# Designs tried in a protein design run: designed miniproteins, single chains, continued (3). Part 36

Each design is a single chain, and the fold is of that chain. pLDDT is the mean over its residues in the fold that is shown.

## One batch from the design tools (miniprotein)

Design m9226
Fold by ESMFold2-Fast:
Structure m9226 (fold): chain A 101 residues (1-101)
Amino acid sequence: GMTLAEAAEKSDPKGAVLYAGSAVGLARIALGVAKMLLSKGDYEGAKEAAETAVRLAEQGIRAAKYAIKVGKGKLKEQAQKALKDAEATLKRAKELLEEAE
């Protein structure tokens, strides 16, 4: 079946922007969990949380890119901001994943 992300991407650019923001928010939570676990010496847990942050950030990038492609005016500007936030989150998640290995 179609995923919620795929449905949002096909339905409207506003839905794609909202999905991108939500995915980035969840990725930041996962990144915070990974940092906490790493600080406690739980390298395996930190790795799993960082991998989750990578996956969510990549979903956010995909949704934001779609919203940029089909969005206009303020929605396109919001999508561009969401893309930058998602790319920054992905970079941090990959750095933390390397530290947890």
Scores: mean pLDDT 82

Design m9227
Fold by ESMFold2-Fast:
Structure m9227 (fold): chain A 100 residues (1-100)
Amino acid sequence: EEEEKKEKEKKIEEAKEKMLKELEKVKAEDLAVADANNDELLKKLIELAAEAIKLLLKGEPVEKVLEKVEEEAKKLGIPEEHLEALKKMLETYPKWLEKL
């Protein structure tokens, strides 16, 4: 019982770690961040992506996760162009989710 919970949590952590490593490979241009002075914006986008990935791994539908990302991005003052880039990136992760 506890072993099943630990196995599931371990798979979630491993998937999250792989996703975060892939996010580290994402260039500012991939998130529509053209200005080097926007390092803080890129960091916020990566943090939102990590939170969204955690929700996806919990079995939340992609549509609901994207809605939550939109709400959080709006609260953080993230421009629509960067939000759209983030949403597209999150939509490309179904292939690794299917392997869970």
Scores: mean pLDDT 65

Design m9228
Fold by ESMFold2-Fast:
Structure m9228 (fold): chain A 84 residues (1-84)
Amino acid sequence: GLEERAKENIAKAEKEGREDVKKGIEALLKIIYGNDEEIKEAVETLIESLEKRGEVLSEEEKEKVIKEVLENKELMRKVAEASL
C-alpha cells in the first residue's frame, strides 16, 4: 500500500544519506494522514525545500498556501499520494 511504498522510499533515502528526500516523504505522509498542525508543519517544510532551490515566497504567500492546503484537504491528499 501507500504507507509501505513510503517506508521503502524512506529506507532507501536513509541508506543513500538523502536526509532532504526522507524529510520530503515524511512531509507528504503528514499531508495525507496528519492533523491540521502536522499538515501546516509539512507544508512549511516543503516551502523551505522550494526556497533552497531558488524560489522565494513572502510570508503572506506562505500563509496563503498553508490556508489553501487546509481548506482543500481531500484534493491535497490526492496530490500528495500521487507525488509519493
Scores: mean pLDDT 81

Design m9229
Fold by ESMFold2-Fast:
Structure m9229 (fold): chain A 66 residues (1-66)
Amino acid sequence: EKLQLKQEILYLLRTASPEQRAKILDLIEEATGLKVDSSSFSIYKALEKLSLEQLKEILEKAKELI
């Protein structure tokens, strides 16, 4: 479910170190083609544009980085 995947990605971003957070934000930028800052609004808006498949891919890559 898209909502659960978005929540998991947001949770990882909130619990990650600053260095890990920056790498995860880079993954979201690459997938969306959008510049993403560290604000919750910017992150949420970027994740909103991703398909279920893209959200799963980002979550798996984010887990590799933590």
Scores: mean pLDDT 78

Design m9230
Fold by ESMFold2-Fast:
Structure m9230 (fold): chain A 61 residues (1-61)
Amino acid sequence: ASEEEIKKALEALENAKSAAEAAAGGWGLYQMGVATREGAVAAAGSKTVEEAKEAVRKGLI
């Protein structure tokens, strides 16, 4: 993925309004090679948008 695509994905993660949106953003970042699979999976298991965002941030490469 391009730097521009990664930047937009990170902005989408920060602007996520639900845990599901944040988890989807984390999975996208993992597919682009900029987040770990563990972070993306943890975000998918999160019950709040804040937990999901933190799980992805801790998984960033």
Scores: mean pLDDT 79

Design m9231
Fold by ESMFold2-Fast:
Structure m9231 (fold): chain A 61 residues (1-61)
Amino acid sequence: MSASMSSAIAVMRLALKDFNENATVEASGENKIVVRGNLSAKARDALQKIADQYGLQVIFL
């Protein structure tokens, strides 16, 4: 149940590192990822695209 989730989170963490931005990326339930931190619009867009690619929902706090 967690292979696609783990992969999505790993890719999101790499994207954040490339943007030089700090955020917490955590799984919340089966199909949802919660991202906590002050992110640029470009970083949020990149994380949303990653979530969409893996069929997951992302929530920014």
Scores: mean pLDDT 81

Design m9232
Fold by ESMFold2-Fast:
Structure m9232 (fold): chain A 78 residues (1-78)
Amino acid sequence: MAEELKARLDETVAELREMIESDPRLTPEQKRELIAFLERARAEIVARIDAGDFEGALAAAARFGREFAELYEEALRK
């Protein structure tokens, strides 16, 4: 269970990172900001999983997903 959740999280983070790095519309500064956000989000979700707080981990994942989408949209508008 915990290992499966971490594996899925790592896959998602890797896919999002690749999307950010390959997007020619983003500046190097915007790419750095978005990647830093993903790393912070991953760390918090992993910490919750390691603590056995699976409900908190899922809630954090949903929150960070929304925040990431907002940050990405904002970067593309500027």
Scores: mean pLDDT 84

Design m9233
Fold by ESMFold2-Fast:
Structure m9233 (fold): chain A 118 residues (1-118)
Amino acid sequence: MTRVFEGEVEETIRRAEEAAREAGESAELDAEEVAALVREALENPGVAQVRILRATMSDGTKEPVAVAVRVAADGEVEISVGAPTLPAALASAAAVARAALPVLREAGVRRLRITASG
């Protein structure tokens, strides 16, 4: 099952975070790994940068999450997160996007698309 959020960066992140809360899940992951992935995508526009990260869920369980970041031709950043369940994907996508925010702000990114698939 897939959820998509698109719009202005900070508002799109807030909407993804709200969806994660409504799904009853939260995730923590390495912000430095996310920042590195986002910087690599910004340095290589049009090329999807993909990593498998480990997200720690609200119950302390660690789940593998597939994260892809791409800069579209119009400068919109696309963050796609796949996880074993939709709540895990929503929580992980929100956490990835939040960790990405400082790098996105520094780069002057205005638009963000978040896709969560579980």
Scores: mean pLDDT 90

Design m9234
Fold by ESMFold2-Fast:
Structure m9234 (fold): chain A 121 residues (1-121)
Amino acid sequence: DKKLQLVEEELKKLNVSEEVKKTILDNFKVLLDPSASFQEKVAAMKTILEILLSLVPKVKDKTPIITIVNLLIGELRDLALTDERMAELLEEIAKATKNIDIHENLEEFLKKLIEVLDKFL
């Protein structure tokens, strides 16, 4: 899967522990699994975003975190094409983040994504 490989490449740039890498990749695999439920996919997205949020103050170059977030939102857009609940989630994310620049306010952007995901759990 090309998306999973791109996530792994960005995680290498972040120099995260093997445990953190495995947790993000395993949760991204849940998101890509067509047999996973809406609730399992939302929980997986939340887990990834919470880990990424914890990494923001620890890294100087935030570009790999932003790239992983954009890959996650890209997968959500693909899921929203065939799932009405995923489309609703994407609309609420777009509303919550519309006035937040991800490059300037990454922590605020991630916190808003997590708040929206909590409403769907």
Scores: mean pLDDT 89

Design m9235
Fold by ESMFold2-Fast:
Structure m9235 (fold): chain A 87 residues (1-87)
Amino acid sequence: MEELKKALEHVKEAIRAVEAGDLEAAIEHLLEAAKSVIKSKELSVTEATGLALRLIGIAIGLELGQLSREEAVEELRRIAKEIEEKI
């Protein structure tokens, strides 16, 4: 439960950072969230890998300007809900 709770907190901080326009902080939190998801024991390998790739994809999309802040926040809120349902 500890790693999955850390992942959720990093996703919530990433949402705040995106809303504040701090994309560097948002990307850092997304990478830490992906790392915590992979370390989680509550998720299957498939679920953990899928969630981590989604988080990394959002980070890359933000860095390359291929994903808007609004789209990133919407996807991160969906991910946060999915993680909360596993806690």
Scores: mean pLDDT 85

Design m9236
Fold by ESMFold2-Fast:
Structure m9236 (fold): chain A 77 residues (1-77)
Amino acid sequence: MSLKEQAEELYRLAERYYRLADVAASDPLMPQESVDGLRRIGELYRKAGEALDAGNLEEAKELRKQAEELSRQLNSG
């Protein structure tokens, strides 16, 4: 997959997590930390895509790793 295709995939992941956060935020029973976590994952994927567009492969890898780790923590308790 090209770097451009990888960046586009990361932007799609960011948009997906932003939509999940908006849906979660509309639920009065959803914990605020869950909403904030989903938004943070979206921000990390967006920043990873921006890093790839800038040619910063190491930064993109680290940001993606942070997003994946936060996603695991949010889903595991």
Scores: mean pLDDT 83

Design m9237
Fold by ESMFold2-Fast:
Structure m9237 (fold): chain A 91 residues (1-91)
Amino acid sequence: SLEKELEEALKILEENGAEVTKKVVEAVAKALKVMEENRDLPVEEQRELGLETFLKEMGVPEEEIKSMSLEEKEAKYREELEKADKEYLAK
């Protein structure tokens, strides 16, 4: 599940201690909290709220996020993770 993937990612990022990972750690933590607070909603809706929270924390404009489909939000989430990974490897 996305929640399990985010929890696993959080543990790995916390172990590495880099400045770029702090932003990703905070984004993941806030996404998990929003998903937890909305556990009474359908799984797809919880997933979308988690993705929206992550993207907002990573600096994607709220207007842009609201215009995206779930598939586009998932694609953007993958892009932001790949960008963070590349920035980590470059330092």
Scores: mean pLDDT 74

Design m9238
Fold by ESMFold2-Fast:
Structure m9238 (fold): chain A 74 residues (1-74)
Amino acid sequence: MKEIEELLEEIRRLGEEVGRALKAGDGVSAMLAQRRAEELFDKAIKTAREEGLSPLEVAGKAAQAYLDGFDRGY
């Protein structure tokens, strides 16, 4: 549970970074942060499977964390 909570927090921070970069017109920084968020998304889903949690529920939480971060940054 702690590992997934840490991954969700990092995904939220990356969403905020993407939002800030796009607001500043920095498409390159936005793309790099988004790519990092996608890697952490895959890791969170894999960790959910390994811990016997619902991968679909964790994917939904990760998507929500990213969007919440994006809204804060943009």
Scores: mean pLDDT 86

Design m9239
Fold by ESMFold2-Fast:
Structure m9239 (fold): chain A 100 residues (1-100)
Amino acid sequence: MEAELREIEREGERVEERWRNASEAELPEIKAEAEEVYTRYIRYAIETNPRLSEEAKAVAREGIAAGLPAMEIELRARYAMNPDEAAYAAAMEKIAAYKA
């Protein structure tokens, strides 16, 4: 489990570095890789993090099954644990920018 988390973290750092140096033509591929890495992290968190509520875990599983972007899945799960309308709205604006 800990080795899996480290691998996900390393892959996430590589994707972030590629994004910072990316040409416009490379962005769709990098975004797809970022979504895969974040989805792997969410699955890991559902299995291993005892601090996640059952409601947050259910929301995350539903989002994965629906094929939602990983960042949106994480936001929805976070909102289920601590509802904050202003924070949720601000994060959704960032997700919309990411999708564009």
Scores: mean pLDDT 72

Design m9240
Fold by ESMFold2-Fast:
Structure m9240 (fold): chain A 53 residues (1-53)
Amino acid sequence: SVTRLELLKLFFEIVYNTSLFLAEKTGNSDLSQAARLTYEQIQQIQQQIDQLQ
């Protein structure tokens, strides 16, 4: 359902922001990569939401 996808998107947005923050504070490139992959997942979820409406 759209509501479940919206909640999942919010969860990944929290993960993305946290990973980005930690990457900046620690200089850890693996965390930067994780943030990028999480952002891609958010975009995929948004596409699914857009299709379902």
Scores: mean pLDDT 82

Design m9241
Fold by ESMFold2-Fast:
Structure m9241 (fold): chain A 75 residues (1-75)
Amino acid sequence: MKKEAEEKRKEEAAKRLREAAEEAARFTEQLDPEGAEGARKRLDEGVNTIASTGTVEEVEKAAEGMEELARELRE
């Protein structure tokens, strides 16, 4: 019951976090393709770590921040 609800919210937040991180990385790739490769890899690793070890609230907050960053970078 509580674990299922928490896991669902965490997965949804992790999905949004990953999508936002990918968008941010794509924008940086357009500006600097070479430098952006390393940044994207680190973002993906960070997202996986947070999704695995973080609490639901931590993942949701990370997703919010990354989504806002991606929005700022969006043209």
Scores: mean pLDDT 72

Design m9242
Fold by ESMFold2-Fast:
Structure m9242 (fold): chain A 70 residues (1-70)
Amino acid sequence: MKVKVTLESLPPDLIIKNAEQLSDTTFLFSPGSSISVPSRGQSVTFSSVDEALEKLPTLRLPTTFTVERV
């Protein structure tokens, strides 16, 4: 199972690692993926889909985003 994240816009310092990019603003995260925005002090790396679903919605990003299980 994976987690789909869709962002309304991309923060200029957004760093995404070990995730599949489906579109310019849509990413598919697997266990071991990470997302960070250093200017906001935000960083998440997760080992499971459940951890991702818990942690990703708590990120304080300068854009609206959605998180869903796929």
Scores: mean pLDDT 79

Design m9243
Fold by ESMFold2-Fast:
Structure m9243 (fold): chain A 80 residues (1-80)
Amino acid sequence: SMREELREFIERLVKRGMPKEEALEFAIGLYEFFLNSSEFTLERMKENNSPQSVIDAIEKSVKELKKILELLKEIKKEEK
């Protein structure tokens, strides 16, 4: 599942020497960066009248990134 993949990602960071709290903050920050970049791209694509298929694809990516961030924040809450 996506949740298990995210937990495995965090665990890999921990095994490479990153403290768990730092690994969680790093993962959250990384996906927040991806979300902000995708939302910026989406706004520009809409302003420039890009093809609807391209806009739809980026909107789908934005929704997936929001879901990933929600799951990461839930994982962080469960670890405390």
Scores: mean pLDDT 86

Design m9244
Fold by ESMFold2-Fast:
Structure m9244 (fold): chain A 95 residues (1-95)
Amino acid sequence: SKIEELAEELNKLITELVKQLEDPVAAFTLTTLVSAINFLLENKDLDGAIAETRELIEFLEELRPSLSPEAQKIADEALEKAEELIELLEEEKAA
């Protein structure tokens, strides 16, 4: 499904971003948030997945100014995918 494809793309982007981070706390937080999103999606908890994806967006926005230009590009792509994921999850709830 398109939701599964977006979740996989988001996972790949966060994995690449984590490789560029020097802050182990930020790396751990990103990994934990993405793992939570995956768990909630696998359990079809749409409300939970939306809430955790919003937390990921907020954390990425806070982190972005401290990142290198290369890492900012990855963060921007992750933000785009996360926002699209929320839109699809909201549509799935309405169906």
Scores: mean pLDDT 88

Design m9245
Fold by ESMFold2-Fast:
Structure m9245 (fold): chain A 101 residues (1-101)
Amino acid sequence: MEEKIKELKEEAIKVLNEAIDILRQSPDPAAQEAAEKLREMVEKIKKSKDPKTIIDLLNEAIDFLLDYLRAHPDLSPEQRARLRELVAKLGKIAEELRKLT
């Protein structure tokens, strides 16, 4: 189970880094601030070995991204669709981690 948790953790970090890259493409200061908040979450996930802590951080990242999408209706349809897809991937990773605990 330890190897599977490590694999899911690495997948979550990859998905979060994709979200950070999308946000950093925007010249909007709010998008840059959102990218920094996600980067801080990535660092916390990297340092955590506890699956429950990782799940909590993933849920925080999901809620943050969903709130960002609701607050920014001016996002391009392409950026919106990409961020929603990444949120769905994070949700699947969190569900798989719950099955291991």
Scores: mean pLDDT 85

Design m9246
Fold by ESMFold2-Fast:
Structure m9246 (fold): chain A 100 residues (1-100)
Amino acid sequence: MGAAVVEEARAIIERAKAGELTPEELEELAKEEERKIEEILKEVERAGRVTDEQKLELTRHGMLYAAYLEALSIRSDPEEQKKLLEKIKELEKRIKEAVE
């Protein structure tokens, strides 16, 4: 991924630490990225292959999803934080299995 998406992910985490993003906003943004990832994964499954363009999109949306959930986890209780981190790991695993 390019520097821009890495900077965007970092900015999201910093804004969340500053209290600029609400838990509700972070949940909605994470759900949007998850939906986009699911759409690409369905296309990959249907085609039986993944394109370079789809690999880049999965990586980008995966990074943003992880950033939103990590930001949400910072303001969550320890039990919820563990659940959010596990969701990130599960999605990363699914992306790796599709992309390798």
Scores: mean pLDDT 79

Design m9247
Fold by ESMFold2-Fast:
Structure m9247 (fold): chain A 104 residues (1-104)
Amino acid sequence: SMKEELRKKLYEVIENSELPEEVKKKLKKIFDSNLDDLLEAIKKKAPDILFNRFILHLLLQSGIISEEEYEKLYDASLEEILNSPYLDEKTKAFVKNLFEVLKE
């Protein structure tokens, strides 16, 4: 199914990341809970800001960023998120790869 194809691609992005194993487990659970909504957003070609906000929600729920950092980045472009001081290089690589999967 298209849902299982999306799950496989998202899991591949997580597994290929250099993020800690406990963070990877949290991300997989968050994706599993949001797969139907993500698939609908992709099918409808939702604007970048909605995918950016979903990525920020993932980072917040996995403990990578704080609530304050989430609020500061809420209306940010992908470039602004990637250039922020709140993400380490491994997290920036993950975010970039994730956005590419969600937009294509």
Scores: mean pLDDT 87

Design m9248
Fold by ESMFold2-Fast:
Structure m9248 (fold): chain A 121 residues (1-121)
Amino acid sequence: NAMAERQRRIADHEAEVAEEKENLRVLAYTMEGLADIYEKEGNKEAAKVYREGAQALREAVQAIDEGPEGIPRVREASEKLREQAKKLKELGDKSGALVFETGYEEARRAAEHLEEIARLR
């Protein structure tokens, strides 16, 4: 049954999006914690990059809740995370850059799964 198969594929993509959303939530919490640490160390520049990254992750999470209509904002948030990763690499923070690259990949995958949901609807 083509309709049942379509509904199953939508459900599979929705499950992937739910996992990606949770991963983005965890990363947002991690980035906020790192921002607080850098601020206490007097590194205001790194703290700002981590706070902006955490905000981009929260924006991606909120956009995912809108479903396919949120795709452009999820895409925008992923590109912001990629840009923040580059800034951290320039500051010599390779571990922080890796966390932001992870956020970029999670947001990008969420957008791709949302695009498939839109295509199947």
Scores: mean pLDDT 86

Design m9249
Fold by ESMFold2-Fast:
Structure m9249 (fold): chain A 64 residues (1-64)
Amino acid sequence: VDLERLAKYLAKHFGISESDALKAIEMVRTSKKSDQELAEELARELGISKKKALDMVRVAKSLL
């Protein structure tokens, strides 16, 4: 998977920076946590809603 392309897609779709999108992708790839726990961590780290973070986790997993 082209991680740079995925990061640009997520950044545009969710209104975050490409660097934040890359961080989200790495957390999804490396973490063994549930989607809900990942969404909570991403929401806190990126300053976005838990719902938006959960949608982002699901999209990233579907494209990885």
Scores: mean pLDDT 80

Design m9250
Fold by ESMFold2-Fast:
Structure m9250 (fold): chain A 86 residues (1-86)
Amino acid sequence: RAAELLERLEEGLKKLEENRELYVEKLKELAPSLSEEEIEEVIEAHKRAGLAATEIALSPPEEAEEIRARTAEEVIPIAKKFEAAL
């Protein structure tokens, strides 16, 4: 299970980087008011959420709750900013 989750994460990150240019273009199309810096923040928040999901799946319940709370604190403001730009 752990090895399978890590493999899926690695594949996902590789695909994101291979298609980064198209992903940036799509985000600009959806939220044209966002700056280049804000678009990079959205992409990094997406990567952070993916990493956190894998960490949560591999961690003890107590540590998983802390990772979830920390990730929410970092990601939710960026998601709210993106929603406001739509």
Scores: mean pLDDT 73

Design m9251
Fold by ESMFold2-Fast:
Structure m9251 (fold): chain A 74 residues (1-74)
Amino acid sequence: MLSREELEELARGLREKLEELIKEETDPAMKEKLQEVIERLEELLRDPNASNEELGEALAEALKVISEVEEKKK
C-alpha cells in the first residue's frame, strides 16, 4: 500500500495530466468525465480527513479515464 504522501504526489501528477487532456479533448461527454475526476482529486487533496482508500479509489478512476482518452487519440 502506498503512503499518504505517495498517494498525494500521484494525485497531483494525475490532476496535472488530466488538466492537459481536458484542454485537448473535443468530446463533450469525455470533457465532463475529465472535469468530474479533476474536481474529485482536488476535493480529496483539500480534505485532511480524506482516507487513503478514498484517494486510492479516485486515483484508480483517474487512471481509467486517462487510458480511455489516450486510446481515442489514435
Scores: mean pLDDT 79

Design m9252
Fold by ESMFold2-Fast:
Structure m9252 (fold): chain A 70 residues (1-70)
Amino acid sequence: SSLEQQLLSTRKEFEELQPYLSNVEQQQIQTLLDTAEEALQSGDHEAALNALIDADILLGVATIKKVILG
């Protein structure tokens, strides 16, 4: 499914951006990714999409940090 593909893509971005994330930011993103996975397993596609959107916003901040610091 497109949501499963998006979850895998977002997890890959998270792994690549971990050096630019604080411990608190890493915990927040991990919680959102876990929420998305649980929602997908339960068939709650709306909850999965919302969690992925929130994770993407936080990863967007990390991408800006990468551009400034790297």
Scores: mean pLDDT 87

Design m9253
Fold by ESMFold2-Fast:
Structure m9253 (fold): chain A 60 residues (1-60)
Amino acid sequence: SDAELEALGKKYGLTTEQVRGVLTLLEQGWSEAEVVQLLQRESGLSEADARALVRELKAL
């Protein structure tokens, strides 16, 4: 839901739109490793935080 994406955005220092973009990439078949690398390069997340965000999104 939008509320869950907003909460994840606040937790990881991302906008709701950025979190929704990540979810869309996962739904389009991007691997966890590809999305983690993208989050590190574009959003400055650590590998640990990027992996945690991806796992939380997959649990929705």
Scores: mean pLDDT 86

Design m9254
Fold by ESMFold2-Fast:
Structure m9254 (fold): chain A 60 residues (1-60)
Amino acid sequence: DLELNTAIGEAGRAVYRGEREKAREILLKVMDEKTADEWLKRIERVIANGRATVAELRAA
């Protein structure tokens, strides 16, 4: 689903910028509240793992 994948990508960028509420709004436009919260949790986990890796590289 192209629309769903686009929304998830946009929400991911919002989470990366620290805009958690904006990310949730983006997801709610294309899915229900329960599904949006599950995707938001997944996106946050992926971004946190990526940030941890970048922080380790920058500290070197």
Scores: mean pLDDT 75

Design m9255
Fold by ESMFold2-Fast:
Structure m9255 (fold): chain A 96 residues (1-96)
Amino acid sequence: SSQDKLMAQVDALLSQIHSLIMNDSPLEEVRKKIDELAAVVRQLTDKRSLIFVEASVTVLFMLAYIKYKVTGDEKYKKIADLLRELGDEIAAMVKA
């Protein structure tokens, strides 16, 4: 289905964002991938897919926030804030 193809793109982007956070990549590279993820997510119409993506984005938020707390690097706080904003957008889409 078209939703399955979009979810494959979501899975790839989630994996890429995870790797960028773990490898201490520049903020702008992480931001670009979060923006790409947001664009794909806005095409999702299946509520179950949106719930799954919300949970996955929350896990990435927790990872970035933990890195911020451990390292003190404000970059990870900014990454966590971007992921929280996306998570809130997805939660609103689920409720609509």
Scores: mean pLDDT 91

Design m9256
Fold by ESMFold2-Fast:
Structure m9256 (fold): chain A 89 residues (1-89)
Amino acid sequence: MEKITLTVEVSYDEAKGEWILTVTVEGRPVILTITAHYKDKGPVVSEEGLMGGRTLTFTFPSSTTKIEVEAKTPDGKILAKAVLEVEAK
């Protein structure tokens, strides 16, 4: 029953034509589930383990419309989630 802090930031890299997602989790180790939605293809789901107090960076194509981030325990309990709407380029 420990709380975590999930911090998410998104920016666009015009030189590379990519969205950059930065995710930081404080409090405990989690499994991140990241779901990216696109204007030109179906959604893609990825999972990544993240140690508490660490930051991970992910890149997504310019066609990305929405990014959903869930921080979960290994047994699947959702601790925090964030939804980021972005404009497809």
Scores: mean pLDDT 80

Design m9257
Fold by ESMFold2-Fast:
Structure m9257 (fold): chain A 62 residues (1-62)
Amino acid sequence: LSREELLEIARKLLELAYKVGQISEEQYNEGLKLIDEGGSLEEIAKLLPEDLQELFEKVKKS
């Protein structure tokens, strides 16, 4: 997967986590800001709940 595809997946995972109430609006907005500003995938992943962090790491290795 390209970096652009990984960022798109990260954005969707952040959106899902926010919609189900696993992360705050503040965490969601911080994640979107990091994506827009070209922040590291590591920093973006840390804003995800643990189960979605594991999923994202799996996707990065595929």
Scores: mean pLDDT 81

Design m9258
Fold by ESMFold2-Fast:
Structure m9258 (fold): chain A 69 residues (1-69)
Amino acid sequence: SAYENLEAAAVAAGASMEQAQALTEWVKRKGIMNTTPEEVIAKGLELGLSEEQARTVGRALENVKNILK
């Protein structure tokens, strides 16, 4: 699923499973099509991801949104 891809991208970038799950649940509640890469980056940083980890998840979200359109 799209959310599994976001979680996997966060973990692959070095985020903890707890951080990855919190971020993907936040996206799920907000709606993937209603969430921007910039918002995911900001939320990732709030949850303790590094800037590079957060940017990696932002790119993954952009790719997923492009597939769903």
Scores: mean pLDDT 84

Design m9259
Fold by ESMFold2-Fast:
Structure m9259 (fold): chain A 81 residues (1-81)
Amino acid sequence: SAETRLETMLAVARKRISDPEILAKLEEAVRLVREGRMEEAVRVLQEILDKHPDDEVVIDFAKGLYLLAQEQGLEVPDLPR
């Protein structure tokens, strides 16, 4: 399920990201998705990516969340590549 995928990705982030601010924002994004607040979740993730465009774990997290947003018919920003 979508929730299982996000939970797995958050578990990976907790092991690979040492910055507590980034982790707190990723946890906030997952909470917003669970609450049905997908547009706000996308915005939170955009802010993290803008500050950390080269973080592979954040990029992979963004790919997963943006796919969920697109499934709901939302437009998502471009990913750094």
Scores: mean pLDDT 79

Design m9260
Fold by ESMFold2-Fast:
Structure m9260 (fold): chain A 70 residues (1-70)
Amino acid sequence: SLEELKEELRRRHAAVATKASQDMADYLRERRDKLVEAYAKQSPELAKKVGEELDRLIEQAEANAARNAA
């Protein structure tokens, strides 16, 4: 579920160094389409919200990685 993914993301960010921010963005990108497709089978509206939330998480992870690279 999305809540389980958020909890996993939170734990991974807490446990590892800033290098994981880019790895997390890549991980979320690879899984995004699959999760959106799975939720779309239940509700197109839910799939859209899940996609938007994952996009926000990816953007935040990429921003964190960029700050660490500076």
Scores: mean pLDDT 76

